Designed miniproteins, single chains, continued (4). Designs and how they scored, part 91

Each design is a single chain, and the fold is of that chain. pLDDT is the mean over its residues in the fold that is shown.

## One batch from the design tools (miniprotein)

Design m15353
Fold by ESMFold2-Fast:
Structure m15353 (fold): chain A 55 residues (1-55)
Amino acid sequence: SMEEEIEKALKQAETLASETPDPRVLRLLLEWAIREYEKAGKLELAKALREFLEK
């Protein structure tokens, strides 16, 4: 389901955040992932990652 895909993407983002000490590099990686989801038409996943990044 979309909810399960969102939860998986958010857990991957949390893991990436724990492994990426430089916040500028983390932001760049998450912005890249957001754009890839947008290109794929996965707008709900892109929105979830944007909300994660804005925290």
Scores: mean pLDDT 84

Design m15354
Fold by ESMFold2-Fast:
Structure m15354 (fold): chain A 70 residues (1-70)
Amino acid sequence: SALEEALEHLRKADEALEKAAETGDKEAVEEAIRHAREAIRLLREAGAPEELLAGLERSVEAAEKQLKSL
């Protein structure tokens, strides 16, 4: 169940990030960050590989930088 919830949050983060890239909306970037962080939390609890978690954390950092530029 945690893996299914993490996957759903990853899908929502990806959708929000695509919307943010198209529109530049600050709210869309914030939504992507929220979903990505929740997915990372759930994946960590499920024992996901550290390399996967590090990759997702880098994506969140990139989104946070994008948010500061809006």
Scores: mean pLDDT 81

Design m15355
Fold by ESMFold2-Fast:
Structure m15355 (fold): chain A 70 residues (1-70)
Amino acid sequence: ASREEILERAEELSKDNGGRLTTEQVEELAREFGADPLVVALEAQRLSGKGRSTPRQVTEAIMRVLELQK
């Protein structure tokens, strides 16, 4: 999957939550793109530092985890 596809999907999910994703939405999106949902959730939380992750942070987390899954 392309970075752009992941970002578009993340932005759709974030609209109902003030531009951020819940942990459940992050895990769902990770599964959708074939990334380990627990690892993506932890990486997204690391990138956000505090609170819910932005679409860009979730996209970066998924891309990093997919790269590590080689």
Scores: mean pLDDT 81

Design m15356
Fold by ESMFold2-Fast:
Structure m15356 (fold): chain A 62 residues (1-62)
Amino acid sequence: SEERLRRIEEILLRYAMGLLSPEEALERLVALGVDPALARELIRALERGGVSSEALRAAAAS
């Protein structure tokens, strides 16, 4: 859903800003219903240069 996508983006933004540790970001994504393996991939993608729209929509659908 669009609401879930927005919440995922908010968690990733807070992580990118240094407001969340990697562990806290992972916990929040999983609590939101994101698949744990996909949540780890999103965090790694952010650390490597950014997350694609495709990856974000996959997370919102999981």
Scores: mean pLDDT 81

Design m15357
Fold by ESMFold2-Fast:
Structure m15357 (fold): chain A 92 residues (1-92)
Amino acid sequence: MEAEILEALGRMHFSLGKKLFEQGKYEEAVESYEKAIELFEEAGRVAGEYSPEMLEAIAEAYENRAKALEKLGKEEEAKEAREKAEEYRRKA
């Protein structure tokens, strides 16, 4: 029950991040993607496991966060975010 609510909130923040990115609000997009990642990670913790779909959602959030960080000129942080995205995809 709680895990499903956290996952839904994570998806909402992910969608918000995408809209903020489209609007050129890259710093706000990064924050929204970070919140989505936190909510997905908490959902997995509460559920006692991470579904393949949840691992892919976390990976996609890290990838989109990396794209926003690149727009801000934060190349090293973007690289770290991409490495995290690959790590989560390998777990799925």
Scores: mean pLDDT 86

Design m15358
Fold by ESMFold2-Fast:
Structure m15358 (fold): chain A 94 residues (1-94)
Amino acid sequence: LVEETEELAKKLVEAARAGDVEAMRETGEQLIKLARESLKDPEEAKKVIEIIAKAMAEALKIAEEQGNEEAIAVIKEFAEKLLPIAKEVAEKLA
């Protein structure tokens, strides 16, 4: 899952640089799916979530620099979806 997440994370950042909101949405949905699937192993899930969070932060910065309001909205939507998954992982590791 970690390697798959890294490849999709790169794809998200690439889509952000291209201003391809549709590709960002599709890739973001796949990243959230991987985050949910990783919940079976909390240690792996932590790594997956950190990779996704870093890629989303990078994509958000790119979208803000481009003034692409649709791309910014997409990243914020996925951040909201990632937050409860990150909380569940933190609780399982506590």
Scores: mean pLDDT 84

Design m15359
Fold by ESMFold2-Fast:
Structure m15359 (fold): chain A 90 residues (1-90)
Amino acid sequence: RPEELLERLRAALDGLADATTWEEMNQKLREVIAVLKELSDLGLISPIEATALAMRALAIGQARLFGDVTPEQARADAEAIVREVEERVK
């Protein structure tokens, strides 16, 4: 179950880093939030941690959409979120 959630989180964050429209960003951000909520509901991360990670995901999506960051930089930032969650579910 946690492994499935980590795979879903990675896919959603990769999609967020690759988003080129507000619609794509909002869809992928909702997917990220949904996975973080499930992780919090399972007690693997706290609600505060889930909120902080969701805010970081939003910042990545916005930076990509405004052209403030390259796709490579956005993916690196997204990967950092995945790694932090992965350490918590070990």
Scores: mean pLDDT 84

Design m15360
Fold by ESMFold2-Fast:
Parts: structure tokens; C-alpha cells; sequence
Structure m15360 (fold): chain A 64 residues (1-64)
């Protein structure tokens, strides 16, 4: 069951492992969880082999 009236299919295109990485990164960022997930997703799509720690570092650079 998926209800996403504003973002059609964005998360469903990602594997469960990728979604878990995005959530983990977002939880470590000092910003709103939703914004953190968007940043983590964008970085992961560009660097699919990046670790959670690497994605956090890249996201923090974008927030400066």
C-alpha cells in the first residue's frame, strides 16, 4: 500500500536498502527529516555505492 499524492513513485523506485540508507542519513543531518531525505536521495542517486557516512558529509557540504 502506497499513498503518495505529492511525490509519485519516488521512493518506490529505490530498493529497500537504498531507502534505509536515505533514512539513516536524514536522521544524522541537523535539519528537517524530509529535507534530509531529499538531499540523501539526490546524493545516493549520483553515488549509488556511497556509504551512509559519505552521503552525510556530502549533504553537510550542500547545507553550508
Amino acid sequence: MIENPVFTGDDSQLSAEQRAKIEEVASQLPIDRRVGRLLARAILLQFPDASVEEIVEKALELLK
Scores: mean pLDDT 72

Design m15361
Fold by ESMFold2-Fast:
Structure m15361 (fold): chain A 62 residues (1-62)
Amino acid sequence: MKLLAVAGKDYTAKTPDELTIKKGDKLLIEEEVDENYVLAKNLKTGETGLVPKSVIESAGPV
């Protein structure tokens, strides 16, 4: 089940596999990778990558 999430803070990608995010960006969570990261698509940019769970403020079903 995919979740729609909202970024609670700005995050700059530290690796090519990570997603750069701005506070308030809407993210489609595709998969939970581990306890610290999800694979998500930034709906504003269309980019897909790893996002720290600490960046996510809220998530709900699509």
Scores: mean pLDDT 79

Design m15362
Fold by ESMFold2-Fast:
Structure m15362 (fold): chain A 107 residues (1-107)
Amino acid sequence: MLTRDEVDEILQRVADAVGEALRAGKSFDEIIEEVRKVVDEYASRLTPEEREALRHVADQAIAAGRYAKEQGKSLEEAVRAMLTALARGLYDYVDTGELVEVPFVEV
């Protein structure tokens, strides 16, 4: 089962990878690929159910970042939205055992 310490490690690893990608001048899509690589590395250590939960939270976080970019936010703001959504989703999951599904649907 995912622990809070493991979530803290995942979030730090993602933040480091995102920071390096931003310094390297990578696009938002390239930054998403770096996030997915980190998530998949940790997902390989989890049960199938926890793996699906981690990937689901990551996909929702990526959607939050894409939505921010579509609203005309900067790359830095879109990345911040993605990281904030990832942290909230993972902490909520380990603290409650529940996935909060809020689909970002443009009307």
Scores: mean pLDDT 80

Design m15363
Fold by ESMFold2-Fast:
Structure m15363 (fold): chain A 80 residues (1-80)
Amino acid sequence: VKPASEEVVKAIAEKMLENKEEVLKEIDEAIAYLREKEKTAEDPELYRKARRLLEELKKAIEEGDAEAVARKLLELASLA
């Protein structure tokens, strides 16, 4: 466990909720990008997984759940 990293991700999640409308637009653009990559990729599974996590992140932001946003950000980071 990395407490400092988790604390930073929670702070990012809170900032994302403060700028909810802007962040939702960026997530929609990222989802669209990943959908296009999924169509043309040699192995689409990674792009499909990333898109699914972004869709879940979008729902967490829409619900204002900072804990869920932080969890989804950590899951996305693990794909990099």
Scores: mean pLDDT 77

Design m15364
Fold by ESMFold2-Fast:
Structure m15364 (fold): chain A 56 residues (1-56)
Amino acid sequence: MEVDELIKRADELEAKGDYEGAARAYTEASVVAYQRGDKELAQELIARARELREKA
């Protein structure tokens, strides 16, 4: 699954107020990014997921 598709899904869930769903999608995107060697993107996505879980 493409990282961009997971990020888009997470953005849509966040816009709908589904913070738990958005956090899960960002977490999945971070795992894929990390596996591809994009550690900076992975860290950013994990931080975003953590922030959303605090709001949920």
Scores: mean pLDDT 81

Design m15365
Fold by ESMFold2-Fast:
Parts: C-alpha cells; structure tokens; sequence
Structure m15365 (fold): chain A 67 residues (1-67)
C-alpha cells in the first residue's frame, strides 16, 4: 500500500533528523495515513528490503510498533 509506505517513510524521515519516535507518534501517523499497525510493519520490512530505509531505522520503528 502506498499509504503504508508513506507512513513508514514519514517515521524514517523523523529518525533521519535525529528525532525520537514514540508509540503516540506511530499511532498518529497510522491514523493520518489510514493504515493499520500491521500494514505499517509490512511496509517497514519491505522498504528495508528495498534499501529505501536503513536497517537501523527499520529496527527502531519495529521496536516501537511491537517488541
């Protein structure tokens, strides 16, 4: 889903700026793009596999979503 990819990229961009992401940030981004947390997880894994986000960014986002 392009919406889930955009949501994942928004979180990765925040991390790229040296900002922390919180569970509240993840929930707000998911609601804004109209995606589930599971769709967001899948988008993060796909973007990491495609090299569009770094492994460190993916790990940080996934740790907040579901450790």
Amino acid sequence: SKKAENAALALALKLSRGEEITPEDVEKVAKYYGVSLEELKEAVRRLQAEGKITPEQAEKILAVLDK
Scores: mean pLDDT 83

Design m15366
Fold by ESMFold2-Fast:
Structure m15366 (fold): chain A 86 residues (1-86)
Amino acid sequence: LELYKPNKKVKEILEEVGEKKETFTEAELFRALLQYIIKKKLISPENGNLVDISDTLLGELTGKDSLDLNDLKPLLEALYKEMTKV
């Protein structure tokens, strides 16, 4: 099982969802990003597949104003750039 150390941007998101570990699996990191979306209530009430991440830590991480839950590739690509394999 591969472990990763998140960088500062991902750490700030992890702190918002109450994660206090130093290393994570890829699945744990991705799950934490999804928990951030749920906790901040970023999913559009009109379109359950649209996530508004403008002016959020996740928007800073991805460089995007919105995400589509049917296409999480931009979120995964941003996560991979901001984590280091231990």
Scores: mean pLDDT 80

Design m15367
Fold by ESMFold2-Fast:
Structure m15367 (fold): chain A 71 residues (1-71)
Amino acid sequence: LSPEQQAKIDALNQQIEQLSADAKAFVADKAREAAAGTPEQAAAALAEANRYIAEGSKKAGELYEEALKIK
């Protein structure tokens, strides 16, 4: 790989790692809200966590495919 190609792959990997870290933090926060809240608040927190995971997974997949095209 050229230095430019390696830098692009590294940047994409960092974005994927950041998405994973953000998702873990978000889910942990929503789990705490669910545990401390009413059943209605717990349902809302779970729905938000599931939506965030779905959106993040799609984005991570797109970044991964982009990284594969650089090799």
Scores: mean pLDDT 81

Design m15368
Fold by ESMFold2-Fast:
Structure m15368 (fold): chain A 85 residues (1-85)
Amino acid sequence: VSEELAYEAGYAIVLAEKAGDPELAELIEELYELAKEKGLDEEALRVLKTVTRLLEEGKVEEARELAEEALELFKEGKVEELKLP
């Protein structure tokens, strides 16, 4: 597990909680654990950096949609279909 992935996941969770979206925080945690299990650290890092940026911009809904889509694609092994904004 990369130190950068762990840091970005933790930071994104804090931002989601501060934005009043505990469900998004839970999605980020699930995405992090799944990425560790499947060895998708690099893909998860790109997603989490984008989620963090969206949350910092106040785009909470877009951040949630991205996290949900990423989690689904990671579960299905279709990470190549993920498009980052």
Scores: mean pLDDT 82

Design m15369
Fold by ESMFold2-Fast:
Structure m15369 (fold): chain A 83 residues (1-83)
Amino acid sequence: SEEEREELLKELEELLKKARELLKKTKDKEIILEVIALILRIIGLKWELEHIPDVDLEKLKEEIEKLKKDLEEIEKKIKEKKE
């Protein structure tokens, strides 16, 4: 539904905002590249949600959950290196 698409789009925008905040918290080149890769994945899913009418919303929701887990792992790596 349109409402479900809007909800998923808002989730992706929130994840993008969180990923941008992580870039401010690290100077580690390897971690920066991981965050950039995550941002590109988020942008790709936003593009699919906005431009593909018959996108599988259940599959997209699964990909968003994977993004959330990957973001948590990156955040944990940043905390561990912060000494």
Scores: mean pLDDT 84

Design m15370
Fold by ESMFold2-Fast:
Structure m15370 (fold): chain A 62 residues (1-62)
Amino acid sequence: SHMAEADRLFEEGRKLMDVEKNYEEAAKLFDEAATHYDRAGDDVNAALALIYSAIAKMEAEK
C-alpha cells in the first residue's frame, strides 16, 4: 500500500539523516515518501515528509 511504502521510505530517510549523515539521499527518500503519503490521502504526513526533505537539502549544502 502507499501508506506502508511511505512509512518505510520515511524511516529509511531518517536513518540516513540521523545515523549516516547522508543528507542528499535522505532528501530523496523524504520526497518519495511525501509522494506516497499524498497518494494515500495523508496530507499531514506528506507535508511532514516535505519539511524533512527541505531540512535535509539545507544540511547537504553546509
Scores: mean pLDDT 87

Design m15371
Fold by ESMFold2-Fast:
Structure m15371 (fold): chain A 70 residues (1-70)
Amino acid sequence: MSKSELAARSTAILIEAIGLVLDDDSERNRAGLEEVKKLVEKSDEAIEAGNLEEAQKYIDRAEEKLRELK
């Protein structure tokens, strides 16, 4: 998977998490958004380090967290 594909997926996940907070401004959704943001930051750090496998794992964890919020 390319760096741009990983970045696009992390952006899509973050936008969807923001959308959940906008639709339902609950403590659960706010906490979920903060966790997703941290995972996206870790993914970006891994991409910068050239570790695409680690970046993918953080993206997968962010997607899992987002699904728990739905």
Scores: mean pLDDT 80

Design m15372
Fold by ESMFold2-Fast:
Structure m15372 (fold): chain A 61 residues (1-61)
Amino acid sequence: MEKADELIKKGDEAFKKGNYKEAARYYSEALQLYAEAGVDPRDPRVREIGRKLVEAVEKTK
């Protein structure tokens, strides 16, 4: 998924820079695209994005 892959990369870059709120936004958008595409929520890619989203949200507090 080209668009979702781009969002994940942007999220990872934002996370590395400490921009956790922005990272959470990108991960959330990528997760929504996976859901809209009908990808199983148990897919390792979806679960990994979900974990990244939770961690980013935790750090924004």
Scores: mean pLDDT 81

Design m15373
Fold by ESMFold2-Fast:
Structure m15373 (fold): chain A 86 residues (1-86)
Amino acid sequence: MLPEEIKKEIKEMIDKAEQAVRAGNYEEALKLLDELSEKVRKWIEEGKIDPETGERILRSIEAVKKALEEKNYVAALAGLRDIKEL
């Protein structure tokens, strides 16, 4: 399981991204997802999260970004919720 501080930060970032998607601010959502991806890579490098778990989160973020680019907002919102449940 993720450390509680990291889990909280991920949840806060994902909640912001979900709000951005719901508001039609897709550019802001993509920016937030890029920022989260950079944080996840840093947490893997620093040994704060297991690489397998971190890579799973990164793949989920990429799937959400792809859904947003394809204008599949239902899939994007579902993917954001999946990340929050990790």
Scores: mean pLDDT 86

Design m15374
Fold by ESMFold2-Fast:
Structure m15374 (fold): chain A 61 residues (1-61)
Amino acid sequence: MEAERERLRELAREAMEKEGVGAALQAAVDYAREVAGDDLERLAELVRIALEIVGELEKER
């Protein structure tokens, strides 16, 4: 979980700096889908974490 959370943050931050919040959200959700595969509960948890990370990054701008 920690490694996946850190990668979500890295991808979201890079996308945020280049294209803004919409791109950050898209990158984070795409990664969550790749990692979760067919596990809907894991997907829901990773998407929730992605939204929290993107929200934190947006507030820091």
Scores: mean pLDDT 77

Design m15375
Fold by ESMFold2-Fast:
Structure m15375 (fold): chain A 94 residues (1-94)
Amino acid sequence: MPRIEVEVDAKTVKAGETLKVTVRNLGERDVIAQVALLDANGEVVAASEPKRIPAGGEATFELKVEKPGKYTVRAIARDEEGNTASAEVEVEVK
């Protein structure tokens, strides 16, 4: 089963600043990971391009949002067998 961890450089960022999201692959298989930023209504307001993360590796994703508010960063990873893992972290945009 894939296993991932998500972290952000800062839990509070200013509107229009780049949010850096690190996704770590803690599983035994390579995964393709993508990060989305969801607003308080669960709507996707920003999404990254997908990236391959090797087993035991990590990748950094960059997201921007112009509107202040509370958001959820959601990382989803898929392995070659179609198994998925997800991880979430909350951030505030001021």
Scores: mean pLDDT 85

Design m15376
Fold by ESMFold2-Fast:
Structure m15376 (fold): chain A 59 residues (1-59)
Amino acid sequence: DELLEELLELGSEATFLAAKAVIAEKLGDEATAAELRARADEVQARLDAVQAQLDAALA
């Protein structure tokens, strides 16, 4: 299932970006942390779109 695999891949990417943002923030690199958080939000939006597509396909 391509949609399920894409969902899992995007979820992992979002989690790693969020974790790196927390590490950057703790190291005082606020600019990098902000960029990583913005990227994580973008990946989350894509994940939400894929989830909606999967839900529609299963209905």
Scores: mean pLDDT 82

Design m15377
Fold by ESMFold2-Fast:
Structure m15377 (fold): chain A 66 residues (1-66)
Amino acid sequence: EKEEAERKEALLKEAEELLIKGAIAHLEGDVEKARELFEKAVEIAAKVSEEVAAELRAIGERILAR
C-alpha cells in the first residue's frame, strides 16, 4: 500500500500543478487554456478522490468566473 499511497500523492501534486497553471493562464487572458488545464486537474484528482476532484472543480469555476 505504500506504493499506492505514493502514486496517489504524485497524482494529487500533478493535479495541483495543473490547477496553478490554469489559474496563471486565466490571468494571462487565455481562458480556453485555463479550462483545459482545470479539466485535466479534475480528471487526475478524480482518480484519487472524488471529493478532492469536486473541490478542484469548484476552485476552477471560481477562477474562471473572475
Scores: mean pLDDT 79

Design m15378
Fold by ESMFold2-Fast:
Structure m15378 (fold): chain A 57 residues (1-57)
Amino acid sequence: SPWRPASAEELAAARAAGAAPGTAFTIEVTVDGRRHVVQGIAGPDGAPQAAVAREAP
């Protein structure tokens, strides 16, 4: 899988999505006109931790 570290824009989108603290999340975001999947774990404050991204299929 072409997973990479999430960009600052992707991290901001994940934080805005508001995953519950300590839970895994998956969101889709459009960056430069292309759909991307962002996956990670929300930290205690809801901030994304260990977030990775790839272009959506």
Scores: mean pLDDT 76

Design m15380
Fold by ESMFold2-Fast:
Structure m15380 (fold): chain A 61 residues (1-61)
Amino acid sequence: MEELVEKGEEARRRGDYRSAVVHYMQASNLADQAGDTERSQQLYQRAQEVAQEALRRQGRG
């Protein structure tokens, strides 16, 4: 789980928003399966934030 979060953060820093969203979504799913609903929700919110940033950069939002 944490490895995917780190990969997501690295992808975001490099401007690879697509990869960042994918990694955060995968981490969210794994957290949910581990019973950590709180972490799953936080990671899902991170993915949404990154997706919004990607939309703004792709078409100026």
Scores: mean pLDDT 79

Design m15381
Fold by ESMFold2-Fast:
Structure m15381 (fold): chain A 95 residues (1-95)
Amino acid sequence: SKEEIRKLILASAILTLGLVTARLYKEDGDEEKAFEILKRTLEQVAEILRELGYDDLAERVRKEMEKAKNVDEAIEVAWKTQREIDKLIEELRKK
């Protein structure tokens, strides 16, 4: 439980850093690099989720990222994933 919460917080931190970094590249006009950063970040987060046993969530994140056609859609996948991780942390803290 406590170790699982720590891993979810790490996943959230990785996702936040990836999202901030991708936005900086997008603002600089490098949408290809922004997309690459989001893809790599979401792949790392999905791996952490899978290792914790959240296989359905990890697979959904992977599939939604594969369907993303541009940086804005990838950012939406990242925000949705962050919200789901935050919900998991809250539920584990109540237990």
Scores: mean pLDDT 87

Design m15382
Fold by ESMFold2-Fast:
Structure m15382 (fold): chain A 55 residues (1-55)
Amino acid sequence: MVEELLERARELGLSDEAIANLRITIEDFKWSEEELERILVMIERGLAEGAARRA
C-alpha cells in the first residue's frame, strides 16, 4: 500500500514536506505498487550511501 511505503520513507529520514511531495508525485504519475517498491529500494540505498558520503 502507498501509505505503508510513505511511512517507511519517513523512517528513512525524509522530512514531512518531502513525504507530502512524494505523495503528490505518486498521485500525479499514477505509479503502481511494484514501481513504488523499486523507487523505495533506490531511496533507501541512495540515502544510506549519500549520508555516508556527505558531511
Scores: mean pLDDT 70

Design m15383
Fold by ESMFold2-Fast:
Structure m15383 (fold): chain A 92 residues (1-92)
Amino acid sequence: GAQALADSAIRSLELGKKLIEEAKNDFELDVAKALTVMQLTIHALEARRAGDQALADVLEEIRDRVSKAKTKEEMIKALEEGIAQLRALRAA
C-alpha cells in the first residue's frame, strides 16, 4: 500500500545519499546526483499512478531540491530533509 511505496522511496534516498557521500570527484558526484534525481522521478510517477498524490508531491519537491543543489553538502541536506519528510508522511 501507501506505506510500502514510502518505504521503498526512503530506501532509494538512503542509497542515493550513500552514493553521493562516497563520490570522490565532481564526475562521480554528477553521476550520483543524476541517478538520485532519476530514482525520485520514478518513485513520484509510481506514487501518482497508485493515486497517492501527497507522496507524489513530496517526492517531486525532494527531486527539485536535489536537482538545484550545487554541492555535496547541499545534496546530502536535501536528501536528509526529504527522508525526514517521507518518514513523517508514512507515520500519518
Scores: mean pLDDT 88

Design m15384
Fold by ESMFold2-Fast:
Structure m15384 (fold): chain A 65 residues (1-65)
Amino acid sequence: MSEEERQAELAALREQLAELEAELAELEKQLAAETDPAKRKELEHRIAVLTSAIGVLKAAISFLE
């Protein structure tokens, strides 16, 4: 991979990470305001999936650095 390709990939991954972290923060706000147990479970599931995806992206960024 060229240095330019590596930098482009890192920039793309960092952009995706920022987007997912923003989505996670929004879901956490929704969970804090939600009183319906069924909707809370759905939000908790989405938060868990998103947290896992963020972990994978962070690992990929570290691997490319």
Scores: mean pLDDT 85

Design m15385
Fold by ESMFold2-Fast:
Structure m15385 (fold): chain A 60 residues (1-60)
Amino acid sequence: SDAEKAREYLAKARKALEAGDIETALEYAAKAALYAERAGDEAAGREAAALVAEIQKAAA
């Protein structure tokens, strides 16, 4: 389901960030946001947005 994909991509984005792979982390976080929007999962959407901000700070 789209909700399950959102959760999976959030987990993948976090793992990529932990590995220092900023580009991959951003790609997965963007996919998480897309699937969260499609699923109507506002909480997952907020988590994806917060994660994008965190990844961008790590890249600076």
Scores: mean pLDDT 85

Design m15386
Fold by ESMFold2-Fast:
Structure m15386 (fold): chain A 79 residues (1-79)
Amino acid sequence: SEWEELVKKALELVKEGEELLEKGDYEKARELYEEAVRLAEEALRLAEKEGLEAEMEAAAVLVHAATLLVVAKRELEKQ
């Protein structure tokens, strides 16, 4: 389904962002997390039409991506 593919893509971007954070590339990690949040928000919108289980899964991915975005932004502010 569309929402599952968006969730998958958001999680792939989260993984890429984590690799960039390990290398100290906080600016690129932030950009990837911003895109992951955008995709997760779209996934949540689509999942709301499919039922509670889909909505909960998409919402969990959104919370995860948004949390990492906050971390990346704070690391940028420290440097």
Scores: mean pLDDT 86

Design m15387
Fold by ESMFold2-Fast:
Structure m15387 (fold): chain A 58 residues (1-58)
Amino acid sequence: MKELALKIAQALIRMKKDSLTPEEAARETGIPLEEVERLMAELGKDRFTLDDAIKLAK
C-alpha cells in the first residue's frame, strides 16, 4: 500500500497534475490497471488526487 502511494505521488509531481485517471496511474507507476481500478473502487473515487495518495500512505 505505502509503495503504491509513493509511486502515485511521484507520478503526480512528475506530470504536474492535480489528479490521475486509473489508466494514467497504471502507466506511470507500472502497476497493473486492474489493481489500480480495484484500489480506486475501495476509495470510492474515479481519479487519484494527492489527498488519496496521502490516505494510502497513512
Scores: mean pLDDT 73

Design m15388
Fold by ESMFold2-Fast:
Structure m15388 (fold): chain A 73 residues (1-73)
Amino acid sequence: PPLSTEPVSPEDLERAKAILRRILKERDPEAYEKMTDEQIDELAEVIVTIANELRRIGEEFDRWVAERKAAAA
């Protein structure tokens, strides 16, 4: 596997879980009621992992967009 360097911190996981619960309760209270704590935990872990990956991709993408803007002029 190409990269697997940074562990998900327990604090980030807890924060992500709290945010997920809040968003689900506000937007889809019925879905929230049907979801288990285990499912929320798994989603939080995936979201933190994706957010960390997206941050790296976003930095590269921002550079690519800036280069394209310069080339289009």
Scores: mean pLDDT 73

Design m15389
Fold by ESMFold2-Fast:
Structure m15389 (fold): chain A 84 residues (1-84)
Amino acid sequence: GIEEGRARLRAKARPPSKEELQTVLNDVEKARKEKSETSLSEEVWEEVIAGVLEIFFAIHGLIDRLPEGASVEEHIAFVEELLR
């Protein structure tokens, strides 16, 4: 199921490149700008942004670097720190 899919994804995970880190930050910024232009609620947009960040962390083996339930802001701060 999904759990086996996550385990396989983790086994194939690799550290993100600087370009991939910049791309996810740009995608999050774009999503936050689009939030003001759509009929979707702020809660729905924040869940979309959180999902994008969780997928990024999963494919790059970063899930274990933040506690379960870490905020969107904590995920963004971690990506920004990796770009330094």
Scores: mean pLDDT 69

Design m15390
Fold by ESMFold2-Fast:
Order: structure tokens, then C-alpha cells, then sequence
Structure m15390 (fold): chain A 90 residues (1-90)
């Protein structure tokens, strides 16, 4: 669960960086990765605590990815930071 949650956070961070650079295609790729890895982390969680943290990471990573696709680099960065914090708790 933790490794997948960390991968979701990394994908969200890449989406945010792509948004700051104006690279919509890379932002979209990062967003898809963040959503997919976040869902996988939640499904791989074995405890309620891990599942809650994985869900928080997934939701934050998805929000970061959507913000990045919209060109909102600041919201994408903030979402990526929240995803990273949640991933560290898985």
C-alpha cells in the first residue's frame, strides 16, 4: 500500500511540474498515473488505518492531477504535497 501511495504522490508531483511548465500532455499523463496508483494503494491496504491514509493520498493525488490538467499549478502543487503527507502515513 505505501509504495503505491508514494507512486501516486510522485505522479501528482510530476503533473504539477508539467502544469507549471505549461505541458498539458505531461500533466494529463501524471494525472492518470496519480489516479491509478492511488486507487491501487487503497485496494492494497490491509488495515483500516492504511486504507484511510491510502484514500487520503488517492483523493489528494486526484485533486492535484485535475488541477494540473486545468493549468492550476498552485492547486496541483498543494494537492501533491497533501498526497505525499498521506502516503507517508500508509
Amino acid sequence: ARELAEQAAEAAERAAEAAEAGDVAKAAGGAIGAIGDGLSAELAAETEEEREAAREAREAAAEAGLAAVRGDAEAAREGAERAREAAERT
Scores: mean pLDDT 76

